# Ledger of designs, part 14: designed miniproteins, single chains, continued (2)

Each design is a single chain, and the fold is of that chain. pLDDT is the mean over its residues in the fold that is shown.

## One batch from the design tools (miniprotein)

Design m4488
Fold by ESMFold2-Fast:
Structure m4488 (fold): chain A 55 residues (1-55)
Amino acid sequence: DELQDKLYELAYKAWSEKDEKKKEELGKEAQKVGGKLSSDKANEAVAKAIDEVNS
């Protein structure tokens, strides 16, 4: 799923980012993409990104 993959990538970048301004910008883009997905797919992509950042 292209949108789910894009959300995962944006969430990964947002959660890995150290600069607050860039983090906020990436978070807003992730939220817009997530809004186009079902809650289950959006939550799965975000959870996977957070898990990888913490690994």
Scores: mean pLDDT 79

Design m4489
Fold by ESMFold2-Fast:
Structure m4489 (fold): chain A 80 residues (1-80)
Amino acid sequence: APSAEERTAAFLARVADLSPEEQIAEIVAILAHGLAEATTPEARARLARLTARLVRAFVDDPRMTPADLDALHAALEAVA
């Protein structure tokens, strides 16, 4: 089975060709699904690390505009 790092790398590779809106939707879906499944502190910590890595990859993408960053922030606030 793929490790959390392998899953994150595979996810980033898959979403690299998506639009900013589609990338935000994928990040939100991963976070929402993870929050539903993460019933232990350890699972929540793993989700937090995965989410932080996905958000950093999005923010570090030079194609992203300030409006895209605002949209990501609003979407994450709505889920959290």
Scores: mean pLDDT 76

Design m4490
Fold by ESMFold2-Fast:
Structure m4490 (fold): chain A 71 residues (1-71)
Amino acid sequence: GKEEGIERLRELAKEIEDPEAREAIEKAVEAAEQGDGESLERYGTLALLLIEDEEKRKRLAEALNEIGRSL
């Protein structure tokens, strides 16, 4: 659910070395907690574009989809 997706985003952010990508994930978490689907899509999309690692990008997409189903 939403809470599980948010926790997955928080754990992923700890593994991201790029500060811009990490900030985008953190802002996506804030948007998700506020129920702001527009900001979640904006920051989630930015993070997906910045993350070069395919495994981490897949984890991000899965977490964003799980949160989006709850909004």
Scores: mean pLDDT 86

Design m4491
Fold by ESMFold2-Fast:
Structure m4491 (fold): chain A 100 residues (1-100)
Amino acid sequence: SELERYAEELLERLFKENPDLPEEVKEAVREVIREATRRAEEAIAAGQISLEQAKEVLELVALTARQLATTFKASPEELRERALAFADDLLADAIARGAA
């Protein structure tokens, strides 16, 4: 899908800008972004958010995952937990704004 392609572009950019991240952390980031993408696609399919809103959610999730991985040097487990919790909050907010 277009959203899946956008998510992969976000991942590629993040890893190019942060090439020295441990592989286990890169895998945690991939899992978070792909799961957030899946949830956002479900919200699009349900008519709850637009593609543009979904892209904004993914960008914010990617920024948070990047900060957790680089600035905070979170463990893979902490990164998954915190980034997915943030994704859920962002998606809920987007749904509340997009339900019109």
Scores: mean pLDDT 87

Design m4492
Fold by ESMFold2-Fast:
Structure m4492 (fold): chain A 70 residues (1-70)
Amino acid sequence: MREELLEEAREVIRAALAELPNPSPEVLAREEELVARLRELAARDPEAARELLAEIERIARELAEEAARA
């Protein structure tokens, strides 16, 4: 379960970042931060980890939009 959530989060973030023509280091740092937080939550509270996965999907989309606007 825990590792399945991490894999899913990584795939979602990777797919979003792949649409960027030139991914910035700031965007990549955010990805790692979110994955680390998800890992910690999955160990302590799997239900909260699932909610964070949905949040990661939203944040990845927002970051891609911001990069496109800049």
Scores: mean pLDDT 67

Design m4493
Fold by ESMFold2-Fast:
Structure m4493 (fold): chain A 63 residues (1-63)
Amino acid sequence: HHMEELKKRQEYALKAFEALENGDYDKAIEYARKAGFDSLVAMAEAKKEGKTPEEIRKAASKA
């Protein structure tokens, strides 16, 4: 199960980045959570709230 879970998490992380590029922050948050990527969840939430690049970077680094 560990290797199958790792592959699925990587796939969700890629989908989260694609959603961020498309401006679909809700999907980005959902996929990032499924990937277990807390820093990406924080970044997507900050982008959804319209925060500045500095605030987004700070939120991601604290997650």
Scores: mean pLDDT 77

Design m4494
Fold by ESMFold2-Fast:
Formats: structure tokens, C-alpha cells, sequence
Structure m4494 (fold): chain A 66 residues (1-66)
């Protein structure tokens, strides 16, 4: 599955979101812009869902499935 992560807050919020997602098994994070990451989940869906939920809980972070 693929997701788009957009950060409207500070660079620290962006870094926190990326660290959460990169910590999940089967998650690939690719920069598409200064405030946008494309996320590809190829492993366990449950772990991917947990990482996405954690990232969405951060202020200024939006994650959508694409």
C-alpha cells in the first residue's frame, strides 16, 4: 500500500513522523518534496497501520492513502 505524508508544522514534527515510520517493518519512506514523503508499505499491514496511526497523531502531520 502507498501513503502520502504532508507536514504543515515545524521540521521537528516532520523528523518525528519519519522516524516513527522508518521504525516500522516493511515501510519505505521516500522524499518527494521539502514537506512531503511517499510511504510504501510492503510488509505486515498491521504494523503499517500502527505506524501510520502514530504519525497521524503528531501535530501538523497529515497522512492519506494513495
Amino acid sequence: MEYRLTVTGSASQFAAAALILMGEEGMEVKAEGPNVYRITASGDKARADEGIAAARSLPGVTVEEI
Scores: mean pLDDT 72

Design m4495
Fold by ESMFold2-Fast:
Structure m4495 (fold): chain A 70 residues (1-70)
Amino acid sequence: SEAEEHIARGRELLRQGKYDEAVEHFRRALEIDPDNALAHGGLAAAYLHSGKPDEAKEPLRKASQLVEAA
């Protein structure tokens, strides 16, 4: 799916240290699938790696809620 493609690209960009580009792809995945736990987790990881822990808080909370609901 398009959301899965954006998540895969976001993860690749995280591995490359391209955190701003990773954020863009994870946000795009969430536009397609707003309740995707992997996309929320990826967004949180990108923020944490880029030194933005405050921005990571809500994505982390959402990812945790979605995992618990499964």
Scores: mean pLDDT 84

Design m4496
Fold by ESMFold2-Fast:
Structure m4496 (fold): chain A 84 residues (1-84)
Amino acid sequence: SLEEKLRAFLQEFHAELQKHDTFSVEEAKELIRQLAEKYDLPRLAEIAFELIDEYQKKTGKKTLSREEMRLIVLEAVERYLASL
């Protein structure tokens, strides 16, 4: 159940990621929120938002690249699984 939800989330996230070269912080959070709501993974969204906020605070950047989005979500998944 959880493994199937995470796989489906990551597959759809990867597909959406390919449609854009860059994301604003707001667009990034909106995409993650929408997919986390669809797959019933609210805690994963919370962790990803924390990581985005940390990234923005550290870099001062208002946008994330496709690769930065990918790395943030993968880190969020690892932290989420470690918290179970």
Scores: mean pLDDT 88

Design m4497
Fold by ESMFold2-Fast:
Structure m4497 (fold): chain A 85 residues (1-85)
Amino acid sequence: SEELELLREALRLLEAKNSHPSNIAALQRAIRALEGAPLDELYAWLEATTGKRMPREQLARFLEREMEILLEQVRDRLAAEKARG
């Protein structure tokens, strides 16, 4: 999908720039989610990184919001890069 390609492009750019590990991890989680990775794996990853124990429903809502914010941020960054070219 276009979103998946967008996130993969952003991940490559952030890795090349040695960006903050938390930003790289967030993009990796988003890519895995769009690739259809099992939700249980994503939930375990979120709990491990945040140190929070939550009901599955709360984890699902958290992941949805994180994805939406991340996609918006990635679109903004790539738009800025294109505007400078």
Scores: mean pLDDT 77

Design m4498
Fold by ESMFold2-Fast:
Structure m4498 (fold): chain A 58 residues (1-58)
Amino acid sequence: MLSEALLKQALKALKEAVKKNDKELVEQIKKQLSEALGLPLDKLSPEELIEYLEQLLK
């Protein structure tokens, strides 16, 4: 599982990618997080994934 620091880094990168409408980077981050956490996170919308990560980091 990713460390808290790496999860915070991924959340920041995902938020920036969504804000810039960088769809390729969003998909890459979703796939990397799905693989790292062993969850089908690539099925979530970018906004749902952001909320999930924010809740996980609480």
Scores: mean pLDDT 78

Design m4499
Fold by ESMFold2-Fast:
Structure m4499 (fold): chain A 57 residues (1-57)
Amino acid sequence: MFQEIARRTAEAVEAAAPEAAAEARRLSDQVLKAISQGDLEAAERYARELEELARRS
């Protein structure tokens, strides 16, 4: 589960427009922090926000 969330996070960061790079990095850091803490719900929430940011970019 966490490996899939990490992969989705990396893909979303790469898909984000340059204008959104700082926000994408911030959300990526939050996802990785949640994963390190074992917080699956927080990791999924931040990953979803990052994916939405990439889609809007």
Scores: mean pLDDT 80

Design m4501
Fold by ESMFold2-Fast:
Structure m4501 (fold): chain A 87 residues (1-87)
Amino acid sequence: IDRKTREVYLDGKLLGKLNSDASILVLEKIKGLKPGESITFGQGDLVPLPPGTNSQIILQAVQELQKIGVPVEAIVGENKVTVKVTG
């Protein structure tokens, strides 16, 4: 991903642009994950929610990534969102 242009590439092809800083953050956290691996955002988890965000904003970020073709899914819990890479 190019943070200045917000463009997302997969195998050298442009998938689309991200409009949300949260979408860029989620993509940066998952870019090293393999299919079937996940990361959790929220209370008591490995990745804290960024300042000014909440579970709904992270869910919207995952939905933006899905819309441009990034293979991810979100599982919503109380004050947490698990983002899983699908492959």
Scores: mean pLDDT 69

Design m4502
Fold by ESMFold2-Fast:
Structure m4502 (fold): chain A 55 residues (1-55)
Amino acid sequence: SAQEELAAFEARREEELERLTQGFVDLGFPEELARRVAEAILAVEEEVLRRRASL
């Protein structure tokens, strides 16, 4: 369910943030920019999941 997807997302948020940030750094982007982009991606994903979980 969307509620379970949201809970799973929140449980692994920190690990996903680190992976996304490192991915962009590996492509040659500055770490600060990579982290901001990763945070924005996760924030949008969380908002979509929250809206779906609201029924």
Scores: mean pLDDT 82

Design m4503
Fold by ESMFold2-Fast:
Structure m4503 (fold): chain A 58 residues (1-58)
Amino acid sequence: GELYVAVAAQPALTPDELALRVGDRVEVLEEVDETYVLGRNLQTGEVGLVHKSVLEPA
């Protein structure tokens, strides 16, 4: 998938959301809708939903 970087923190408020810290690298696996992608946090290995607004191209 495409590589992105988290420019804002995302808490995992639901079991399907990916926890992100600023600077975490995210591989986008699938586009879910206009708001969310399915991503993998390359630091933690966890997979979950990521809000597109917290990501910038790496």
Scores: mean pLDDT 83

Design m4504
Fold by ESMFold2-Fast:
Structure m4504 (fold): chain A 105 residues (1-105)
Amino acid sequence: MLSAEQRAAIMEFVNELLDAIENKASREEIREIFERYEERTRDWSRAQKLAALRALYSTIAFAKAAGADESIVKTVIDELIEMIKKYYPDDPEAQALIAKLEALA
């Protein structure tokens, strides 16, 4: 189960990602968000990291369904996929999430 502090951290990144999408943030700004996310979650358990990644996926899927700009959504998807490839290369559940992100793009 996620602690209250871990849930708060996930919600901070969810809100920051939604703000970045709304403000059409640069690829570099989006990459910085995901690098800070990985640093913040680095010492969490695998199950907690996967729960957080699923929350980010759901946030992107929601933004796309709500009519967010396709170009920024694609940039966010591409940068999240690159972060997962870099930090979760051997995790089958993280790799399954890449397939879902590619289908969303």
Scores: mean pLDDT 87

Design m4505
Fold by ESMFold2-Fast:
Parts: structure tokens; C-alpha cells; sequence
Structure m4505 (fold): chain A 86 residues (1-86)
């Protein structure tokens, strides 16, 4: 799949913000960043990354006080970030 470099950079920045917020325990801010990243990934045609990021955001919104949920969201975001960096 071809993702424009500008869109790829935007998505990566949002993923980095989400990971940082999740690590800090700010589930609300992390979920917001993940939803924005998913929206941009979908606009770029990366439906798989968008799906992963949306599910991570939904998990954080559903379980904001759960350390496990934050950990899962961090891993999901890191996986998408790794794929996009290629």
C-alpha cells in the first residue's frame, strides 16, 4: 500500500503522542490521538492500520483506568508505527 509521505509523517506523530499519553496514564488523550491517527490512516487507504488504531482507542475509552488496556493500546500503536516506518 502506498501512503503519501506527508500523511505517513502525520500518522507517526499522532501515534507517538498516543504512546506518550498512554505511558503517562492519560487514557483520554491517548484515545483521542489514536482516533485521529486512525482517521488519517483510513484517508490514506491503510485500512488495517486504521482498524488497529481504532480498536486501541475504543479499548482505552472503555477501560480508562486499566493498566492492561493502556499496555495493549501502547503495543498496538507501536506495531502500526513499526509498519509505517518501512
Amino acid sequence: MEIPEEKKEEILRLIDEAIEHAAAGDAEAAAEALREAARKAEEAGDLESARILRRAAELLEREPDDEFARGVAEVAAAVVKTVLKK
Scores: mean pLDDT 78

Design m4506
Fold by ESMFold2-Fast:
Order: C-alpha cells, then structure tokens, then sequence
Structure m4506 (fold): chain A 85 residues (1-85)
C-alpha cells in the first residue's frame, strides 16, 4: 500500500538524517554532550511525526508505525553509544 511505502521511506530518511547530523556535528567540533542532545531532539521530532501518522491510520498500519518507531529509537541508541566512545 502507499501508506506502507510512505512509512518505509520515512524511516529510511529519518535514519539517514540522524546519521548525517552526527557526522556534521562531529566535523564541526561540537561537544559530545551537545551532539547527543541534538540527536535526541531530532529523534523526538521524527517520533512525533510518526505518532501523528498513527492517529489517522488503520490498526494494521498503526502496527507498522510502532515497528518504525522502534527502528528509529534503535538507531538513536546506536548513534549515542558511538558518540560516547
């Protein structure tokens, strides 16, 4: 379905954007603590957008959105651990 494709593309874009944000902030010499805060903030925006999509979706699509939230949260945790090293 178009909604399933939209969710997949949204997750791919969110993960790419978070990875690029990390690399950009490291290149600019931003302190690790501030990079973590910016990654968390950007993640929260993507999660809020997914929750808005879920509100108007059927139960089957809501389940896909819940899985999408978990994938984005997993990437956030991975990026934060990489920054802490």
Amino acid sequence: SSEKEKIKKFVEKAIKDLRELKEELIKKGVPKEEIIKKIEFETDIYLAMLRMMAYVSDPEIKKLIEEAEKEIEKEKKKLIEEIKK
Scores: mean pLDDT 87

Design m4507
Fold by ESMFold2-Fast:
Structure m4507 (fold): chain A 80 residues (1-80)
Amino acid sequence: DYKKLAEEYEKKGKELEKKGDYKGAGSYYALAGSYYALAGDYEKAAELFYRASEMFKKAGDDASAADNQAMGDIYKEKAK
C-alpha cells in the first residue's frame, strides 16, 4: 500500500525535523513524496517534495534542495 508507506515516511520526516535532523527529515519527506506519487496523489507528492527541498536547504545541501524543488514543480503541474 503506497499511501500507507507515504504516511509512515512523512511521520518519520516530521519526527526528525522536530529533532533538528534536517538531512534525515529531507530524505524521509522525499521518500514520502515518491510514494504519494506512486499512489497517484500528485498534490501531496508536490507538498512533500517541497518540504524535502526546504529541509535540504536548512542542512546546507543545495543540490538535493534543487532536485527536490524540481520534483515538486513536476508534481504540482501533474496535479492540475
Scores: mean pLDDT 91

Design m4508
Fold by ESMFold2-Fast:
Parts: C-alpha cells; sequence; structure tokens
Structure m4508 (fold): chain A 57 residues (1-57)
C-alpha cells in the first residue's frame, strides 16, 4: 500500500540521516538499504525501490 511505502521511506530517511551517508554511499548501498525495510510491511521489491526513491525525494 502507499501508506506502507511512505512508512518505509520515512524509516530509510531516518536510517540515512542516522548513519550520515553521502550520496555516493547511498548509491553504493541501495540493495542493503532496501534490505533494512521491515518484512512486516510486506513490500514487493518494486515497492521497496519506490520507498527508497521517495526517501531520497
Amino acid sequence: SMEAIEKAAALLREFIEMLELSDDQIEKNREWLMSQIPKELNLSEEEKREALELALE
């Protein structure tokens, strides 16, 4: 759902800020960042990519 994608995006944004990742580090670690999304949100791989893009703006 869109709500789950928005929750995942907020969590990813907080994680990026907490770890102080640069743009280069984010690009290098895209797969790892998507793997940090809680399985309980039941996002598909496509929705995880959408959440990451939303987290980045």
Scores: mean pLDDT 83

Design m4510
Fold by ESMFold2-Fast:
Structure m4510 (fold): chain A 60 residues (1-60)
Amino acid sequence: SSMEKKLREELLRAIGRILRAIGDILDAELAGDEEAIERARRELEEARRRLEELEKKFEE
């Protein structure tokens, strides 16, 4: 069966959020912005959890 377009789009958005959060962490580390580092790390955790939930929809 083909993946539903909406589900695939959500998966790609979730992956994009993870990559963006990693970029935000790196930028914040370079800037030495402690609050921005903490915020970006929390955003990465949230994005990873959301990706795991979406991945379950592709398991059997």
Scores: mean pLDDT 81

Design m4512
Fold by ESMFold2-Fast:
Structure m4512 (fold): chain A 80 residues (1-80)
Amino acid sequence: SSNTEKLLKEAREELERLEELLKKLKENKPSIKELIIAEMHIIGASASVLVLRRAGAPEEEVKELEKKIEELKEELKKII
């Protein structure tokens, strides 16, 4: 549905913004506050993917988003 397509687009854009945030945090020593904000964004992205799964988004699209979230979690661990 068009609504599911919109939610998929929004989830991808959210993950792209998070990736850029983590990139910036790598360039400078992040504060505890910045690390908490990044962690909160990862939690939010995970919740968005659960909503997409419940909405019947295509399984392959959901798996791609879940894989990206796991990659971003690993990137955040490298910053800490």
Scores: mean pLDDT 84

Design m4513
Fold by ESMFold2-Fast:
Structure m4513 (fold): chain A 61 residues (1-61)
Amino acid sequence: LEGTYYSKELGEVEISDVKGNKAKVTIKGGGKTEAEILEVKGDKLLLKIGPLEPIWLERIP
């Protein structure tokens, strides 16, 4: 689950320190925050960051 992901909304993000459905998210140029993992589908991950709409991220190799 940990690694580098991409979305159109956030750009490049790094997911680290995954514990259950919670993770730390580092957004390139946006800083570091805590987020909730709502769903995982293969290389895609649905992430909830605070009050934002849930966002699908796709894993970058």
Scores: mean pLDDT 78

Design m4514
Fold by ESMFold2-Fast:
Structure m4514 (fold): chain A 84 residues (1-84)
Amino acid sequence: MKKKREELKKKLIEEGASEEEIEKYEKELGKLEVKEVKRKIVSREVAEALRKIGDIVQEQIAKDPKNINSEEAKKKFEELNKEF
């Protein structure tokens, strides 16, 4: 779980998540680790955590000027392709 947690945390950073969002994700994954050790049942909680990660990433894309800029670049590329 520690390696998987670090991997997913890196993904959040790459998507532009803030330190607050990463901390929130770590808290949720910590709950999954405890359940996996004690009961070996994590599929439901894993799916829930992945959904929450997706929501956090979406929120950061909406808030971050960097992410807005990258979306603008994508739109400009689409407009350029229209000429061809």
Scores: mean pLDDT 55

Design m4515
Fold by ESMFold2-Fast:
Structure m4515 (fold): chain A 74 residues (1-74)
Amino acid sequence: SMEEQARKLREQAEGLLAALPEAPEEARPHLREAARKAEEAARAFEEGDLEKGKEKLREAAEAARRAGEAYEAA
């Protein structure tokens, strides 16, 4: 369900923010962006906007990929 998707996305956003204190400095803006986009996706799913939710999920995944690259570079 969209409600279950939203719940999981909020949990993922919390996990990303919890990683910030120990993250390399270069990864932190990407982790914050990924968390923000995950929260935007959750809100879109709560509003029943499946297409917007999918778009925000793709943006969250892109930010998470950039965070991963920053971790490897550190």
Scores: mean pLDDT 86

Design m4516
Fold by ESMFold2-Fast:
Structure m4516 (fold): chain A 82 residues (1-82)
Amino acid sequence: GEALDAATAAVTEAFSRLTPEEKERVLQRAIKAANEALKTGTDYEAISAAFRAMADELERLGYPEAAKAVRTAADYFESLAK
């Protein structure tokens, strides 16, 4: 939906400005969060956890608007788990 499209656009723009090392950090945090969530939850909860971890790292790197868009997408996937 629109929230996922907005998140994709915001992440694409932020990633175009990130170094390879920063991109790797964002992806590794997302993977770690997804793996932890999969131990106790659904695939949708894992996707939501991955997006929240990605958003937190993007905000730390100075991309708060991209972080906000990704958190909105995370909320959507979390709603599907319920």
Scores: mean pLDDT 79

Design m4517
Fold by ESMFold2-Fast:
Structure m4517 (fold): chain A 62 residues (1-62)
Amino acid sequence: SDAERIAQAERNLALARELLAQGQPVAALVGAKEAIRLSEGIDPALKEEAERVREEALRALR
């Protein structure tokens, strides 16, 4: 269901943020990409937030 997908996206986004704070940008990137996939077409605001976390993870890899 859409509600279950959004709950999974929120958990993946929260985990991605924690991983970034711990200095694990590769793992954070995986979580952020999954959150983008799960929120696609259902929650554009959540997708935008996940895309910001993806960009932060990519910057940390440079």
Scores: mean pLDDT 88

Design m4518
Fold by ESMFold2-Fast:
Structure m4518 (fold): chain A 88 residues (1-88)
Amino acid sequence: NKLKEYFWKGVEYIEKEEYEKAIEYFEKAIELDPEFLLAWLALGYAYFKLKKYEEAIEYFKKALELDPDNEGAKYLLEKAEEELKKLK
């Protein structure tokens, strides 16, 4: 399925540390399924690795809108907020 193909290509680019290409594939996955929690988490993670912490925070918050009890999203949101505070 195209949704799975786009998501796993994004993950492959994360493993290669090619975060901008990973973002393109996760955005394609979200276009196919806006409720795909893992794609929102992965998109936030890619922005986090690019040190774009404000964007990462917004994507992790979106993941928490879909699943408020998601421990991974809570953890990553806290880490992104900590990194943003260190900048200013």
Scores: mean pLDDT 88

Design m4519
Fold by ESMFold2-Fast:
Structure m4519 (fold): chain A 87 residues (1-87)
Amino acid sequence: SAEEKMKKVLDKVLAQNEKEIEKRLDAAGVDEETKAAIMKKFKEEAEKIRKKALELYKENPETPIWDIIRKASEELAVEYFKLLKEA
């Protein structure tokens, strides 16, 4: 379904972002406890983005998948994008 395609695309985007921040933390020599705490917060914010994307899809199922992802990220993901940008 279109909903499942959206979820799959969103999961790939969020996984890529998670991998990027993890790589930057590793390059910075962050200890395992601190890294785990940061990654936990990152995953919590990613779940908020997923929920917002599903909400937007239900409100307007004809919206292109990439527009849903972008809008969910822009409207909800302030902390997620700050974390990614600051890594």
Scores: mean pLDDT 74

Design m4520
Fold by ESMFold2-Fast:
Structure m4520 (fold): chain A 100 residues (1-100)
Amino acid sequence: SNAEEAIKLGQEAIELGREALRLGMEALRRATGELLPEAIGAVLAAIGAIIGGELAIRLGKEALKTGDEKLAQNALKIAQEALETARETLRAARELLERI
């Protein structure tokens, strides 16, 4: 179901977002001058992905309780966007650390 998929993808977004946050924070500690804005951006994007994943799980669970298919579809969209942000941010944080 869309609700179950939203919960699953939301959980994955949180997991990858937390890894991206750890790497982004490492980049932030080591970055100087011109790389500082990129490190800050990675940290903020990772936090956004974690919040999005948490929201998708909450809305997905609500949709399962109520049978609200529109809520389930919205939860799935949020989960997909959060997961994509987490994946892109994780890649960006890894690439940034190679440049420091």
Scores: mean pLDDT 92

Design m4521
Fold by ESMFold2-Fast:
Structure m4521 (fold): chain A 66 residues (1-66)
Amino acid sequence: GATVVATGLSPEGAAAVALIAIGDGGTARVSGGEPATVIATGLSKKGAEEAAKAAEAGGGKAEVIY
């Protein structure tokens, strides 16, 4: 499975990334308040790409590790 590390997130952005990861059958760990970081693991390639896209759409940054 793929891992996504998303940083620079609002609480709402972090929640969106976490929900995408969980919906893909993965897990997500949220840390910090604002800015928040999400580490999502156990993702499909498509789920990781969708999570990264959501992080970037929210003004954050994302790194995908396959």
Scores: mean pLDDT 83

Design m4522
Fold by ESMFold2-Fast:
Structure m4522 (fold): chain A 78 residues (1-78)
Amino acid sequence: MAEARVTITVTGKDVDEAVASDSGLAYAPPLTTGKVEAYARAETPEQALADANSVIERMKELAEKVGAEVEYEIELTL
């Protein structure tokens, strides 16, 4: 079993206020300035990375809606 640890750093001027005012973001984890960690666990390293990338893409989509920027790091553990 493989585990991908994703650290996502969110930067933006009004991201917290935008999240509070936009009900469309309620279906996602809270988007705040700073670091957000997620873990993707799968049977293979390839699947763990694919799942981690799905989380990253989702956070990028949400950040773009509120005018924030996303930087990310992936650490793969076997």
Scores: mean pLDDT 64

Design m4523
Fold by ESMFold2-Fast:
Structure m4523 (fold): chain A 90 residues (1-90)
Amino acid sequence: MEEEREKARKYLLKGAKAYSDGDYETAIKYFEEAVKLGDPELQARAYMLLGKIYLDKGDLEKAREYFDKAVELSPDPEATRAVAERLLAG
């Protein structure tokens, strides 16, 4: 509930810090935990960040899969798709 949602938000912040530090393995683990505990909005944010990591790793197919999941779960699918398309374009 609210406790799980707040824990998911903390995992998103920890994952974002690990991603900023270049620690992709740690970032992926934290974002996966955020997906498990979060509501659809937080899951969409975690999937967007997972997509960014896989783009940075050169795994375009995995990046697209995560961006598609983010769009599907997003409260604003069109805005989320626009962001994903910009990231994929370069």
Scores: mean pLDDT 84

